# Designed miniproteins, single chains, continued (5): the designs that were tried, part 76

Each design is a single chain, and the fold is of that chain. pLDDT is the mean over its residues in the fold that is shown.

## One batch from the design tools (miniprotein)

Design m18804
Fold by ESMFold2-Fast:
Structure m18804 (fold): chain A 118 residues (1-118)
Amino acid sequence: MSNEEKIAELEKELAKNPKDAELWYRLGHQYFKLENYEKAIEYYDKALEIDPKMAEAWYNKGQAYFKLENYEKAIEYYEKAIEIDPKNYKAWENLGEAYKKLGKYEKAEEYYKKAEEL
């Protein structure tokens, strides 16, 4: 199924189930795959309004901000993801990458070590 076909099916299901956090998250993920990071963030926000404990939505919101080169917001949302799921190896690794992009190399190394200890 194409990304466009998946979006159409998710929008149809959301019309029936507008309070389904997983459907909003999946819709955001399809827009992330299309590299439409602004729309991805909008739909991750819809998922998080319904289920603020959805660690994957926080993580992928951070990824979208990282792709938009907003490293400060990426850090904020990766930190939210690890508060909920501290075993998320990729969130720790991507915290390191975001700090590296900000020139904070010592902090980046600390977070890379945290990822390796998981």
Scores: mean pLDDT 89

Design m18805
Fold by ESMFold2-Fast:
Structure m18805 (fold): chain A 72 residues (1-72)
Amino acid sequence: KREELRKRLLRLIGEILRLIGEIEDLKRKLKEAKEKGDEKTAKELEEKIKKLEEEIEKLKKELDELEKELEK
């Protein structure tokens, strides 16, 4: 059980890092859209970034729960 929890922890960390990278790419595109005055694209990118940030927060909660399980 402990070994399985550690593997899940590492996978969650990897997923969070992947999502952070995706947010960084979207933030770069958002900056470009704002500089061009493309308000539609900027709003769409802001919504996507917000959803990914919410997903990261959910994964962080799962990570915290798994860390507590491992420290027992």
Scores: mean pLDDT 82

Design m18806
Fold by ESMFold2-Fast:
Structure m18806 (fold): chain A 64 residues (1-64)
Amino acid sequence: SPVLDEVVELTELAETAANEEEAEKYLREAEQVLEANKTSLSTEEYVAARLLIIGAKEDVKAKF
């Protein structure tokens, strides 16, 4: 899924960000992409994307 691929890319950028502000920017972009496309995603894709964002948020919180 192009949407799931974009969420993966944004969460990876958040986890590898050099500072908290950049990480939070990418996490917000991932949330916006997911919310904008939620009706076009399967339930499995939506859940997978949500778990990726949750995991990335926890990693960012632990890092900063």
Scores: mean pLDDT 85

Design m18807
Fold by ESMFold2-Fast:
Structure m18807 (fold): chain A 95 residues (1-95)
Amino acid sequence: MWKEAVEKNPEDWQALANLGEELLIQGKYKEAAEYLEKALELDGWKNARTLTNLGLAYLKLGEPEKALEYFEKALSLNPNNIFAQSLLDMAKKKV
């Protein structure tokens, strides 16, 4: 579990990103968004997977406009990300 890794190394962006993914799977969307944002800030907003997961967290929180922004940013880094493309299309239908 990534929670212990984050507690020992709070600036480990990979541990923060993995904890955020675990929280998404658990349905803890607000907590997931907080850890994913921290991971991205430390990484310099360069990880397409973490951006996609942050967008998904906001989409689940009922914030599709924020979700769109993060999915578009993820696709700008990796245009062939099929999951980000699918999530972007889904978010567009909700705005």
Scores: mean pLDDT 81

Design m18808
Fold by ESMFold2-Fast:
Structure m18808 (fold): chain A 75 residues (1-75)
Amino acid sequence: SATEEMQRAVLRAIATLQRLRGRDSATPREIASLLGVSQATVSRYLRRLEAEGLVAIDRAARTVSLTPAGRALAE
């Protein structure tokens, strides 16, 4: 579905940003910019992915990282 395709695109965007920036985390702004969507759209998908155990959200740092399961799906 389009929703599943977008969720997978978000996971791949996080993996890409981690490689390009040499960090283990990315921000919703960076993900939104890479995908050409709003930060609100990214935040909605990140909440779903967190519920599924595919991303970890650091609310204090406002960053997102892939879990091992999320990384496997991003490949």
Scores: mean pLDDT 84

Design m18809
Fold by ESMFold2-Fast:
Structure m18809 (fold): chain A 88 residues (1-88)
Amino acid sequence: DLEARAEALIARLEALGARLEAALARPAEAISEAERAALLAEVEALSAELDALAPYLPELSEELRERLFAAAGRVQRLLAEFLAKYVP
């Protein structure tokens, strides 16, 4: 089910965005190496899912595509801030 795959990916992107935002609110020394590694591993997993879903994006509803791009864009912005703050 393509729609279900897109909804699951959106939910995971939104959850990752919230985790990155919460991490950014804390000082760098409060974020463990394990926590940073876990966040980066989730980024890699979601990037792989986006790549797998990319050929099917035109088959998704306009609403789902907009939600997916919005969630992915938010994660991309937060990840850039996270990398600048926590990964030298």
Scores: mean pLDDT 86

Design m18810
Fold by ESMFold2-Fast:
Structure m18810 (fold): chain A 60 residues (1-60)
Amino acid sequence: MVTVTIPVSSIEEGIGLALRIIGEFPEAKVRLVGDNLVITLPDDPEAIAYINALKEEAES
């Protein structure tokens, strides 16, 4: 399993991002911890690539 952390600017942004992730990968485990969205994924390269792309988008 792989854990990815994405910084978010608000709870609303975190919820929206979590819904996008769960919609694409229902097996993903998502938690909001302070200003960070913590995502745990199976070892699926496609899911990992998607989450890393979202992290790059959020950091921009």
Scores: mean pLDDT 78

Design m18811
Fold by ESMFold2-Fast:
Order: structure tokens, then sequence, then C-alpha cells
Structure m18811 (fold): chain A 98 residues (1-98)
């Protein structure tokens, strides 16, 4: 799957950002801050930079289950080539139903 390979290549190239996130997590005992930073980083790496503030808000304010589902929606959107607008609508529905 070329789209999945492109996502894997972007994630592999983002090793410095991932290492920085792991170092931040080790120094900070803040699960909500970690969730916020993780979802924001994933949104940037998957091509949804406009959604970074919204994903960071989900990480700060949502349950672990909703955070996990938001990450899954990001991955699905990236693989399917969905627009930022359609992904936003899906995430807004996820938050409303939580």
Amino acid sequence: NPAAEAVRARLAAARPEMDELREWAAKNKDAKGLASRTLGLLARLMGYEELVPFMEEIGRNSSSDVVYQAGAELNEAAVRGLSAEELRERLEELVRNS
C-alpha cells in the first residue's frame, strides 16, 4: 500500500521528534501533556498541520479511550487521503459522543 508506506517513511524520518517526545515524557509525569504532544506530533507528521491545535486539545481534555480513537482516526484519514475538513468533522463527532 503506497499510502501506508509513505506514512511509515514520514514516521521513520521523524525519529528526532519521537526521541524528543520520549525524553519529554521521561522528565514530565503529565499524562495529559504527553497525550496532547503525541496527537499534535502525529497530526503534523500525517499531513494535518491545521488540526494540530484541535488534536492537542483532545489530548489535554479527553479520556484515554477518546485519545486512542483520535489517533486511530488520524491514521485512517492519512491512509485514505481524507481532507483536514473531513477529519475535523469525524473528530468533532468523536468528542461529542464522549
Scores: mean pLDDT 81

Design m18812
Fold by ESMFold2-Fast:
Structure m18812 (fold): chain A 86 residues (1-86)
Amino acid sequence: KEKADELLYVSPETLEALHELIKATDANDVEKVRKYAERLVEAAPREEGALTLLLIISGIAKANPKTSPEVVAVLDEAAAEAERRL
């Protein structure tokens, strides 16, 4: 099986959580960021793609000066927690 196919595989639930997380991060909605980041953390032990996506979103948020420090902190904590659950 092709590696590209594996990179595209995530559960529908994880994909929805990712979409909501991106939306919440853009809105600087700390509570929604926490909620949807936790869903990606919960998915990480079952779906390696979930951790990768969470790390990418965390990195993008840190690089974006429009992202609030609280949102960055929540994403950082979630990424670290997802790594600990592997």
Scores: mean pLDDT 78

Design m18813
Fold by ESMFold2-Fast:
Structure m18813 (fold): chain A 80 residues (1-80)
Amino acid sequence: MEELYKELDEIDERAGEIWDEAQKKNVSEEKRKKLAELGEELLELKVKASEYAETDPEKAKELLEEAKKILEEMEKILEE
């Protein structure tokens, strides 16, 4: 359980770093909108993972892996 919450915190911190980097790079409004959409999807996955943490930890871990994939997509947008 502690590991799952730690991973959720790390994902949240990384998402914040991505937003900070996007601001520093003055990414286009189009890219900023796409990052916002992915950020909302990431938040939904984090919330669901937390909800399943006690009832279905395997499903919570699957949602966490999906959240990590969203982070990778956000990072890819910054590299464009």
Scores: mean pLDDT 80

Design m18814
Fold by ESMFold2-Fast:
Structure m18814 (fold): chain A 58 residues (1-58)
Amino acid sequence: SSIVEELKKKIKELVETKSIDEAKEEIQKLIEENAEKLTIDEAQEVSLFALDLLEEKL
């Protein structure tokens, strides 16, 4: 899978298995650690995906 698909899978797992606060911290770290592998558009896509999942969990 592409890096975006891999990150989306990890983000979904974090949101499903962790508290909202813990998921936010881990997602931020995950995106920052992979920032060099992402275009601006890809980073935005991954960030919006994470925000949508976190909002649905509320």
Scores: mean pLDDT 82

Design m18815
Fold by ESMFold2-Fast:
Structure m18815 (fold): chain A 71 residues (1-71)
Amino acid sequence: MELVEEAEKLVEEGEKLRDTDPEKAIRYYRQAAFLYEKAAEKSTDPELQEKLRKMAEDYWRRAEELAARLA
């Protein structure tokens, strides 16, 4: 699924930038979370929907934690 692959790439970029450009890392984590949520909405498999929704929640949380550290 293209959305999941794109989200995974954004996560990888975010993790690389977390120490050097945390503001950009936050943006990538939020974009990844959004794509996982979109993928969950497009899935017709309840198990996959639950898994993707949890991934979206995890990356929203990571973005929030990083943003809080910068405030």
Scores: mean pLDDT 84

Design m18816
Fold by ESMFold2-Fast:
Structure m18816 (fold): chain A 78 residues (1-78)
Amino acid sequence: KAEELKAQADSLNLAGDLLKKEGKYDEALDKYQQALELYQAAGDREGEASALNGIGNVYQAQGKYDEALDSYQQALEI
């Protein structure tokens, strides 16, 4: 159900935030991408934007500014 998918996605999004704070950028990206997929399956557009912003923040922290900008722009299109 969409509610269960959203709850799982929220958990993964928070795990991504924690991993990013620890400097574990590849693991953080994995969690955010999993969250994005579940938010998309749930039809949660706000969650999709949140996950995309998380992905952008990781790319920014890695100095990958073009990839960060792309992710932020995708979030704005939602």
Scores: mean pLDDT 88

Design m18817
Fold by ESMFold2-Fast:
Structure m18817 (fold): chain A 82 residues (1-82)
Amino acid sequence: MVEVAAETREAIRAAVASGREADVELTLRGSAVQRLGVRVGGSLEAMRAALDRAAAFLAAAYPAEAEGIRAALDAVAAEAAA
């Protein structure tokens, strides 16, 4: 299963809490470690949009893990919104 690194989850939460844009390194662990730099907005809407774009990009690059990538990033968005 694809897992988002704890450091990535913490950085996204901090960006949303600060209300400012931040550059976050998305680190996902599946059959391989995938890394993508993403600019996350300070609002929940901007954060969700940024993660959706990242999920689409990574799913296209790693189609065998596409469902796992989308599910993992959706979970991170839900955690940040709580």
Scores: mean pLDDT 79

Design m18818
Fold by ESMFold2-Fast:
Structure m18818 (fold): chain A 55 residues (1-55)
Amino acid sequence: MEALRRYRNLSPKEREKAFLDEEYKRIVQTLKALNDQEGIEEAKKLYEERKKRLE
């Protein structure tokens, strides 16, 4: 995981965001492989809302 080094220097809040970003990236890659474009759009919307709530 290329973000591992950065993760160690993050605050707890930033670590939560980093994990959320990583999870979202993985979900999008999976949906893209399944050619589920509507799912990708919905995942992006949910990701943005969840990221906002972490503030």
Scores: mean pLDDT 73

Design m18819
Fold by ESMFold2-Fast:
Parts: sequence; C-alpha cells; structure tokens
Structure m18819 (fold): chain A 83 residues (1-83)
Amino acid sequence: MEEIAEQAKLGAEQAKGTADALLAEAKASSSEEVRQQAAQGLEDMARQARETAEYFKENPEAVKAFEEAARHAERAAAEVKAL
C-alpha cells in the first residue's frame, strides 16, 4: 500500500512535468499542427490519469495524486486551445 502511494506520487509528478513541457512547446510554436497535437496529448494524459485514479481507488493518496495530475493536464489543454 505505501509503495503504491509513493509510485503514484512519482508518476503524477512526471505526468505534470510532461504536461508543462507540452504546454510550453505549444506556446513557443507558430504551428497550428503542433498546438493541436499538444492539446490532444494533454487530453489523453488527463483521461489516463483519471483512469489510473479509478484503478487505485482503494488508496486515497494515489487517487488524490492522479486526480490532481488530471486537473493539471486539463488546464494545460484549455490553455493550448486558447492560443
């Protein structure tokens, strides 16, 4: 149980870092194609994070970590779409 929570936190932090990188790439790019791919990638990450939270539903810390990562990716996707 404790190892699952620790791995979940690490995975969630890595997901947030990847989301930040995709958002930065979209903001730096003049390419509509890059922005569309970044938005799709961020939406996929948010969906996967929510599915992972459901998988670990018996572990509240894991659920919280992945739900936070999902919200982070969702906000990043919204920012890309607003560009």
Scores: mean pLDDT 81

Design m18820
Fold by ESMFold2-Fast:
Structure m18820 (fold): chain A 87 residues (1-87)
Amino acid sequence: AEEYLKKAKKFIELAREAIKLAREKLEKGDLQGASSALQAARNSIKQAREYIEEAKKAGADEKEVKELEEEVKKLEKEVERLEKEVE
């Protein structure tokens, strides 16, 4: 269970880095670079969700699982906002 939670946290961090890169690309008017970074963020979010689900199946602490699910939800909303700016 703890191994899956650690992997979920790693992918959450990778998603944050990709979102930061997307913002930097948008500030420079690099819409293609921003789109690519947002795709990377989406992929990292997907991996984080998969590891959270594996942690749940392995009996991980319900509070820690919910905290990670809320972090992922916030990251998904941020990606959606930035994707609208790329349009």
Scores: mean pLDDT 86

Design m18821
Fold by ESMFold2-Fast:
Structure m18821 (fold): chain A 77 residues (1-77)
Amino acid sequence: MVHGGLETAMKKYDKDGDGKLSREEAKAALKDAFPGASDEDIEKMLEYAEKVDKDGDGKLSGEELDKGLEEYAKTTS
């Protein structure tokens, strides 16, 4: 999948300008990047992204969201 939509959504919802999204902003960004995904799919993607958040700061970077998407995709195949 092309990651351009996720990068665009990250920039759109990154209100703090710190390169990370809060959980609520990450949910909105994922819905914007994947408008066909259900709320349950978005929550699963967030759960996988949170599992790679080593800082536990409650914020998700674009890399953590991308890794969450990769892990979620593996469960669907």
Scores: mean pLDDT 71

Design m18822
Fold by ESMFold2-Fast:
Structure m18822 (fold): chain A 63 residues (1-63)
Amino acid sequence: SVEEIEKEIRELEERLKKLEEELEKLKADPNADPKEIFEIEVEIGVLRIRIAVLRLVLRKLLS
Protein backbone atom coordinates (compact mmCIF):
# COMPACT_ATOMS: atom_id res chain seq x y z
CA SER A 1 0.00 0.00 0.00
CA VAL A 2 0.96 3.67 -0.39
CA GLU A 3 1.03 4.16 3.40
CA GLU A 4 3.37 1.15 3.89
CA ILE A 5 5.79 2.48 1.22
CA GLU A 6 5.76 5.97 2.83
CA LYS A 7 6.51 4.38 6.23
CA GLU A 8 9.40 2.33 4.77
CA ILE A 9 10.86 5.48 3.12
CA ARG A 10 10.72 7.32 6.49
CA GLU A 11 12.42 4.40 8.31
CA LEU A 12 15.17 4.19 5.65
CA GLU A 13 15.72 7.99 5.77
CA GLU A 14 16.15 7.77 9.58
CA ARG A 15 18.72 4.95 9.14
CA LEU A 16 20.49 6.97 6.44
CA LYS A 17 20.75 10.00 8.77
CA LYS A 18 22.31 7.86 11.54
CA LEU A 19 24.85 6.35 9.11
CA GLU A 20 25.76 9.81 7.73
CA GLU A 21 26.37 11.04 11.31
CA GLU A 22 28.55 7.95 12.02
CA LEU A 23 30.48 8.52 8.75
CA GLU A 24 31.14 12.16 9.73
CA LYS A 25 32.55 11.01 13.11
CA LEU A 26 34.78 8.37 11.45
CA LYS A 27 36.11 10.87 8.86
CA ALA A 28 37.00 13.28 11.72
CA ASP A 29 39.04 10.50 13.47
CA PRO A 30 42.63 10.23 12.11
CA ASN A 31 42.83 6.67 13.60
CA ALA A 32 39.65 5.44 11.88
CA ASP A 33 39.95 2.26 9.79
CA PRO A 34 39.57 3.13 6.04
CA LYS A 35 37.74 -0.21 5.59
CA GLU A 36 35.05 0.82 8.12
CA ILE A 37 34.63 4.18 6.33
CA PHE A 38 34.25 2.35 2.98
CA GLU A 39 31.70 -0.13 4.41
CA ILE A 40 29.52 2.69 5.80
CA GLU A 41 29.78 4.61 2.47
CA VAL A 42 28.56 1.45 0.65
CA GLU A 43 25.65 1.05 3.12
CA ILE A 44 24.71 4.74 2.61
CA GLY A 45 24.82 4.21 -1.18
CA VAL A 46 22.56 1.12 -0.97
CA LEU A 47 20.05 2.96 1.25
CA ARG A 48 19.96 5.96 -1.13
CA ILE A 49 19.25 3.64 -4.09
CA ARG A 50 16.51 1.81 -2.12
CA ILE A 51 14.86 5.12 -1.10
CA ALA A 52 15.02 6.35 -4.74
CA VAL A 53 13.39 3.11 -6.03
CA LEU A 54 10.62 3.27 -3.39
CA ARG A 55 9.95 6.94 -4.25
CA LEU A 56 9.68 5.98 -7.94
CA VAL A 57 7.20 3.17 -7.07
CA LEU A 58 5.20 5.59 -4.86
CA ARG A 59 5.06 8.17 -7.69
CA LYS A 60 3.70 5.52 -10.10
CA LEU A 61 1.06 4.34 -7.58
CA LEU A 62 -0.13 7.94 -7.06
CA SER A 63 -0.37 8.57 -10.83
Scores: mean pLDDT 89

Design m18823
Fold by ESMFold2-Fast:
Structure m18823 (fold): chain A 71 residues (1-71)
Amino acid sequence: EEEEVKELYYEARRALAEAIARLLAAGREDEAAALAARVEELVRKALEAKAAGNYEEAKRLLEEARELALA
C-alpha cells in the first residue's frame, strides 16, 4: 500500500510540473501560482495522512491532487 502512495505522489508532482510549465509559457502566471498552491495543499495533507498511517486518505488526497494538475 505504501508503494501506491509513493507512485501517486510522483504522478501528482510530474503532472503539476507539466501544467505549471505550460501555464508559464502561455503567460498565465496567476493561474500557475493558484494551481500550485491548491495541489501543494492536497499533497501536504496527504503526507500528513501517510505519517499518521492513513494510507487510504493519503491515496484519496493524492488522486485529487493529480486530477487537479491534469485538468
Scores: mean pLDDT 84

Design m18824
Fold by ESMFold2-Fast:
Structure m18824 (fold): chain A 74 residues (1-74)
Amino acid sequence: MIPKLTLEERKVYILVEDEGKSFEEVAKELGISVSTVKRYYEKAKKALDYIMEKTGLSREEILENLKKVVEEEE
């Protein structure tokens, strides 16, 4: 079970980890502050790192699952 992350937290993680964007670039795209991007990224990273450790899922598998959820809600 992926913890209940907000859409914004999921988008921040995807933009940083999958697209390689800086926190400043993500902040500009989402219209939020860099401080908020850092908080969302840290929260998402801790939750997803915990799941990877417990389930053995790879970072690539986690990213694909997150992208599907974001696409379904758009």
Scores: mean pLDDT 75

Design m18825
Fold by ESMFold2-Fast:
Structure m18825 (fold): chain A 73 residues (1-73)
Amino acid sequence: MKAAERAREAGLREAERAEREGSRLAAELGRRGAEAGERLAEASTLEDEVAAEIGEGVAALARGVGIAVEKSE
């Protein structure tokens, strides 16, 4: 649970950063990742460490998408 909460926070922080940088797509992906982390915490018996890794991966993807979108524009 705690790790899933941290994963959600990481995704939300990345989404906020992407919004400030003007990337709505990256922000949306970050939020979706945070929601996925929350659902995993609620619906499964997975260890907290797995949820944290998923959240960090989503945050990294949101950053990558934001950079790619910025360069494409």
Scores: mean pLDDT 63

Design m18826
Fold by ESMFold2-Fast:
Structure m18826 (fold): chain A 114 residues (1-114)
Amino acid sequence: MEDAVKAREALKQGKYDEAIKLAEEALSKNPNNADAYVTLAEIYLKRGEYDKAIEYAEKALQLDPNNADAYLVLGEIYYKRGEYEKAKEYFQKALEVDPNNERAKELLKEIESK
């Protein structure tokens, strides 16, 4: 719990190597921590390592199929790849789980404006 919170804080500060270490420490204590996998997916997305980001986001969904943040990360990966149809589908899934997800709403509107 505490290590997963620290991992997200390090990610927000742009400390990607520290965030990875903290997320891995959270997983060593609880291998079923879906939030730690989402944090790893977000880090690898920011680093442009899309294949690793997809792998971790899919692992998060395998553990928690209703994880809105994992759907959001998958949507952002496909958006950056220019695969707008897939991105739209994942943003819609994120909003089905969490209707108040402002980031998913923002990116979905950007796609619909194209």
Scores: mean pLDDT 84

Design m18827
Fold by ESMFold2-Fast:
Structure m18827 (fold): chain A 103 residues (1-103)
Amino acid sequence: SLADLRARAEELLAEMERRAQGKSGEEAIEIAEGALVEFVQYAYEEVTARAGREAGLKLAAYGHEKIHEMRERLRRERASVEEVLARTRELLEEFLEKVEELL
C-alpha cells in the first residue's frame, strides 16, 4: 500500500541517518544511493503488482535517473552529510509522489 511505502521510506531514511553518523560526505552519498535503490526496487514491485509492468518500469526508470542526477550533483558540490540527508529525504518524497501518480 502507499502507507506501507511511506513507512518503508521513513525506515530507510532512519537507517541511513544511523549509518551516516561519523562518515564523510562521499560515504554518506554511497549510503544514500543504496537506500534509494532499495526504495525504488520496493516501489517498483508494488506499482507493478497494482498498476502493471509498464507503470512499474516507468517508476524504475524515473527513480534510477533521479538517483544518478542526485549522486552526480552531490559529488560535484562536495556535499556534507547533512546536505546528503536533506536531499535524500526530498527525493524519497518525490518518489512517493511519483508512485501515487502512477497508481
Scores: mean pLDDT 89

Design m18828
Fold by ESMFold2-Fast:
Structure m18828 (fold): chain A 130 residues (1-130)
Amino acid sequence: DPELLEIARELLKLAKELIKQIFNEEADKLKDPEAAQAAAEEWRRLVEELGSEEEALKRFIIRRLREALNDPKFISALKEKLKRLLPDLSDEEIDQLVEKLRELLIESVENEIPEEEVIERLAEELGKLK
């Protein structure tokens, strides 16, 4: 369904823009020396615990992604967009779609899923509710 694929692309685009905004706000906090020291200490602990800079970077990104996806601003903006794109859905169905999108975004980083596959999987979830 090309309409569902277009809706999925719009939702993923919004999610990425919101995540970038939250990451930029968190990066601005690192101008504080105490916050910067805490982040550096977290990084050092992850490298020591995991024994790999590559695995530490992946874990560091996933932690920040989980925090961004749980941000009330992220959740509220996605719910508002879903209500505009899919006005016939109940609040419960919208909440279920937000949770599915959050799960897909985390899984895409953990399992290195391509963007187009994320869009296809999200469109499938949208199709189950139409």
Scores: mean pLDDT 82

Design m18829
Fold by ESMFold2-Fast:
Structure m18829 (fold): chain A 70 residues (1-70)
Amino acid sequence: SKIEEAEKEVVKVIIEGLKNGESVEEIKERVREVLLSYGISEEDADLIIERIEELLKKLSREEAIEILES
């Protein structure tokens, strides 16, 4: 589905950003671009990004990668 494809690309972008040493703000911007490219509304994208930001702030870089790759 479109949502499943968007989720897969979002996870990929987060993992790549974390591995490349990108900031949470840089990762958030890339995630926004992916979500909007799949036709997700700005409002829904903001809700998804808020949840991602909370997760990335609670976990170490290594822990976040492990969880997202599982």
Scores: mean pLDDT 82

Design m18830
Fold by ESMFold2-Fast:
Structure m18830 (fold): chain A 65 residues (1-65)
Amino acid sequence: STRDRILEAAAAQFAERGREATTMRQIADAAGVSVGTVYHHFPSKEELAAAVEAAARRREAEAAA
């Protein structure tokens, strides 16, 4: 889905640049969507970062189980 592509792009950008150095525009460009589309799914970078963190923890739990 578009939401999943944004999460994937955000995770990659945060891993490469760090959260503070990464902009919503860079995430949008990496995901192949408009910055407005990113804000439609995630109203803030903090909410997007929290969703990325939750997805990473979910993967750890799945791998451990």
Scores: mean pLDDT 79

Design m18831
Fold by ESMFold2-Fast:
Structure m18831 (fold): chain A 55 residues (1-55)
Amino acid sequence: MEEAIERVREEARAQGLSDEAIDMAVKTARTALNAGVDPETAVEAALQSARDFDA
């Protein structure tokens, strides 16, 4: 779980997303992981949500 959350933070920062978008991505990833979603899918969904938030 921790590794997936850190990956979301690193990728979102690398993409130049806002602090608010990064916070949303982390929350989205935590929710998905707690619901039993695979780490890779959770990370992808969280990053997409963050990009949509900043768009």
Scores: mean pLDDT 80

Design m18832
Fold by ESMFold2-Fast:
Structure m18832 (fold): chain A 71 residues (1-71)
Amino acid sequence: MNSELIEELAERLATELKMPEESVAQLRITLEEQYKDAPVEEVKKALETILAQARQGLADGAAARARLAAA
C-alpha cells in the first residue's frame, strides 16, 4: 500500500536526515493525499526522488554556504 512506502520515507527523513518531526508529519500527510490513488510504481519512484533530492539539498546547501563564505 502506498501509505506504507510513504511511512518508510518519513522514517528515513526523520532518522537519517534529522528532519523536524513536525515537518516530517506534514510531508507524510501531504504525500498520502497526493499519491492516494497513484500506481505503486509511480509512488515508489517519486518517493525515491524526494529522498535523493533531500540528501542532495543538504550537500548543495553546504557547498553554497562554502562558496558564499569564500566570496
Scores: mean pLDDT 71

Design m18833
Fold by ESMFold2-Fast:
Structure m18833 (fold): chain A 60 residues (1-60)
Amino acid sequence: APFLARAVKEVKGTAPSVLTLKVGEEVEVLREYPDGMAVVRSLATGEVGLVGMDALERVE
């Protein structure tokens, strides 16, 4: 099931599919991949993109 997470470090989108995030931005994690990447939706902008799970902390 999708869950909420928060960016714990800045993510710079350097590829077309990678989402740019600022520290403290909340996202909905839609799908996790075995390599540690995830498809997320930004709650601020509604944009969907790839982010490394190392940049995210789950919000419970």
Scores: mean pLDDT 77

Design m18834
Fold by ESMFold2-Fast:
Parts: sequence; structure tokens; C-alpha cells
Structure m18834 (fold): chain A 67 residues (1-67)
Amino acid sequence: MEKIKEYEKKLEEDPDDIKARAKLVQAYLEAGDVEKAKEELGKIPDDVLRGKFLTGLETGKPVKVEV
């Protein structure tokens, strides 16, 4: 999962990068890793972004999220 590893590395360099964290959540959802997606989602302070990702988690389907 190249995208997931890329975003994980970016967050190691800049853990306050909300955009990278949101992309990581989306990548986990696309990979079907709902538990990791929920963990990273809980670290995002933006309730609107969390709401968009939660829709994907509830339906279990790929979700396109604008960050």
C-alpha cells in the first residue's frame, strides 16, 4: 500500500499536518482498514472532515473526500 506508507512517512515528519492525516484516513478506507481509519480520524479536530469520513465508514464503500 504505497499511498498509506507515503502518508505515514509524511506524518512522521509533520504530525500536525491535518491534510496528510485526512488523506491517510481516506487511504485506509480505500484499503478496507476501517479500524486504522477510525484511529486517525479521531485525531482530526475538524468535525466536517470527520463527518465526511464517517459516512464512508458506515456504508463500507469508497468515499471521495475533498480536503
Scores: mean pLDDT 68

Design m18835
Fold by ESMFold2-Fast:
Structure m18835 (fold): chain A 72 residues (1-72)
Amino acid sequence: SLSDLLEKIRELAEQGDVELALTFASMALALARRSGEDPEVIELLEKAIDALRQGNVEEAIEYLKKASELAK
């Protein structure tokens, strides 16, 4: 599920694997857009990706947690 994928992305970010977290996050964003996912989940994913790119890992983790809760 999207929620499971978002949890995996969060775990990768927490482990410091930012490049892999970004790869899976952009994949999750593409899937969410294609499936007509909640716009709030899409916005949180976009914010998480932006935060990861800026090196704001803790902020990205919080956005991923919120997205995962809404995607349930």
Scores: mean pLDDT 86

Design m18836
Fold by ESMFold2-Fast:
Parts: structure tokens; sequence; C-alpha cells
Structure m18836 (fold): chain A 81 residues (1-81)
């Protein structure tokens, strides 16, 4: 189901976020950037799936939050290059 795909994406984003934190702590900037790019792609996929759900205030709030997270990641990636 679409809900199951969204939950699996959230889990994968969490796992990649932990790996990104570890790469950052180890000073592995190249790996950190690659992981941030992967997280961004998964967040974009989550938004795509959420947009296919019936319109609701909850769904709109979640999309707005995720779009904010993508902008934050894009800024961080640009600052590290």
Amino acid sequence: SMEEEIEELKKKIGELSEKAAEAKENGDTETYIKLLQEIKELLEREIELLKKLPESAEVKTQIDYLEGEIRRLEREIEELK
C-alpha cells in the first residue's frame, strides 16, 4: 500500500540520517554529502506519494515540513561544496 511505502521510506531516511551523522563526526565530508543527497531524493519521493493521497490539513502540513527539510539539506550541501 501507499501508506506502507511511506513508512518504509521514513525508516530508510532515519537509517541514512544516522549514517550521515556518523560520517559528519568522522570528518568524511564526501560521504556526508552523498548521504544528504540520498536523503533528499527519498524526501522528494515521500512528498510525491503524499501528493497522491486525498487532500487534508495533516497531509498538507507533512508536505510543507518535508519541503522545508529539502531546502535545509540543499543549503547544507551547497555550503559544503
Scores: mean pLDDT 88

Design m18837
Fold by ESMFold2-Fast:
Structure m18837 (fold): chain A 62 residues (1-62)
Amino acid sequence: MSLEELARQYEEEGRRAEAEGRYEEAAKHFEKAVILLTNLGGDEARVEELRRRALEALERAK
């Protein structure tokens, strides 16, 4: 599995957890996707979007 494929998997897992109200888990999945995409050295807009979604999920978890 490539880092891009793994990042996509975490993004999907985050979206699934978010839809199920598991916001703490959603935030963790989005954070993992951010780390992988940052290591790939590209797509700053996608990284920023996922960071924003992770923060939103953390806010909803409180």
Scores: mean pLDDT 81

Design m18839
Fold by ESMFold2-Fast:
Structure m18839 (fold): chain A 83 residues (1-83)
Amino acid sequence: SKADELLQEGYTLLAQGKLEEAKEKFEEALKIEESAGIYTGLGQVYYAQGKLEEAAKYYEKALELDPKHVIAQNNLEEVKKKL
């Protein structure tokens, strides 16, 4: 889907450290559909920016949609250790 394409683009940009571009792709994907992957991606952008409280909120949103989302679970645990 278009949302899956935007999600993949967002994660590619995130891996390159292009945080604002990655955020834009995840926000575009979110306008099409909600998913644990999109919220996890937004959480990772905020984490990379040092915005730990915002990162935690997005990982929590991911886990509301998919409680078994391993990446969101692990990333939320790491963020909570730094708060």
Scores: mean pLDDT 89

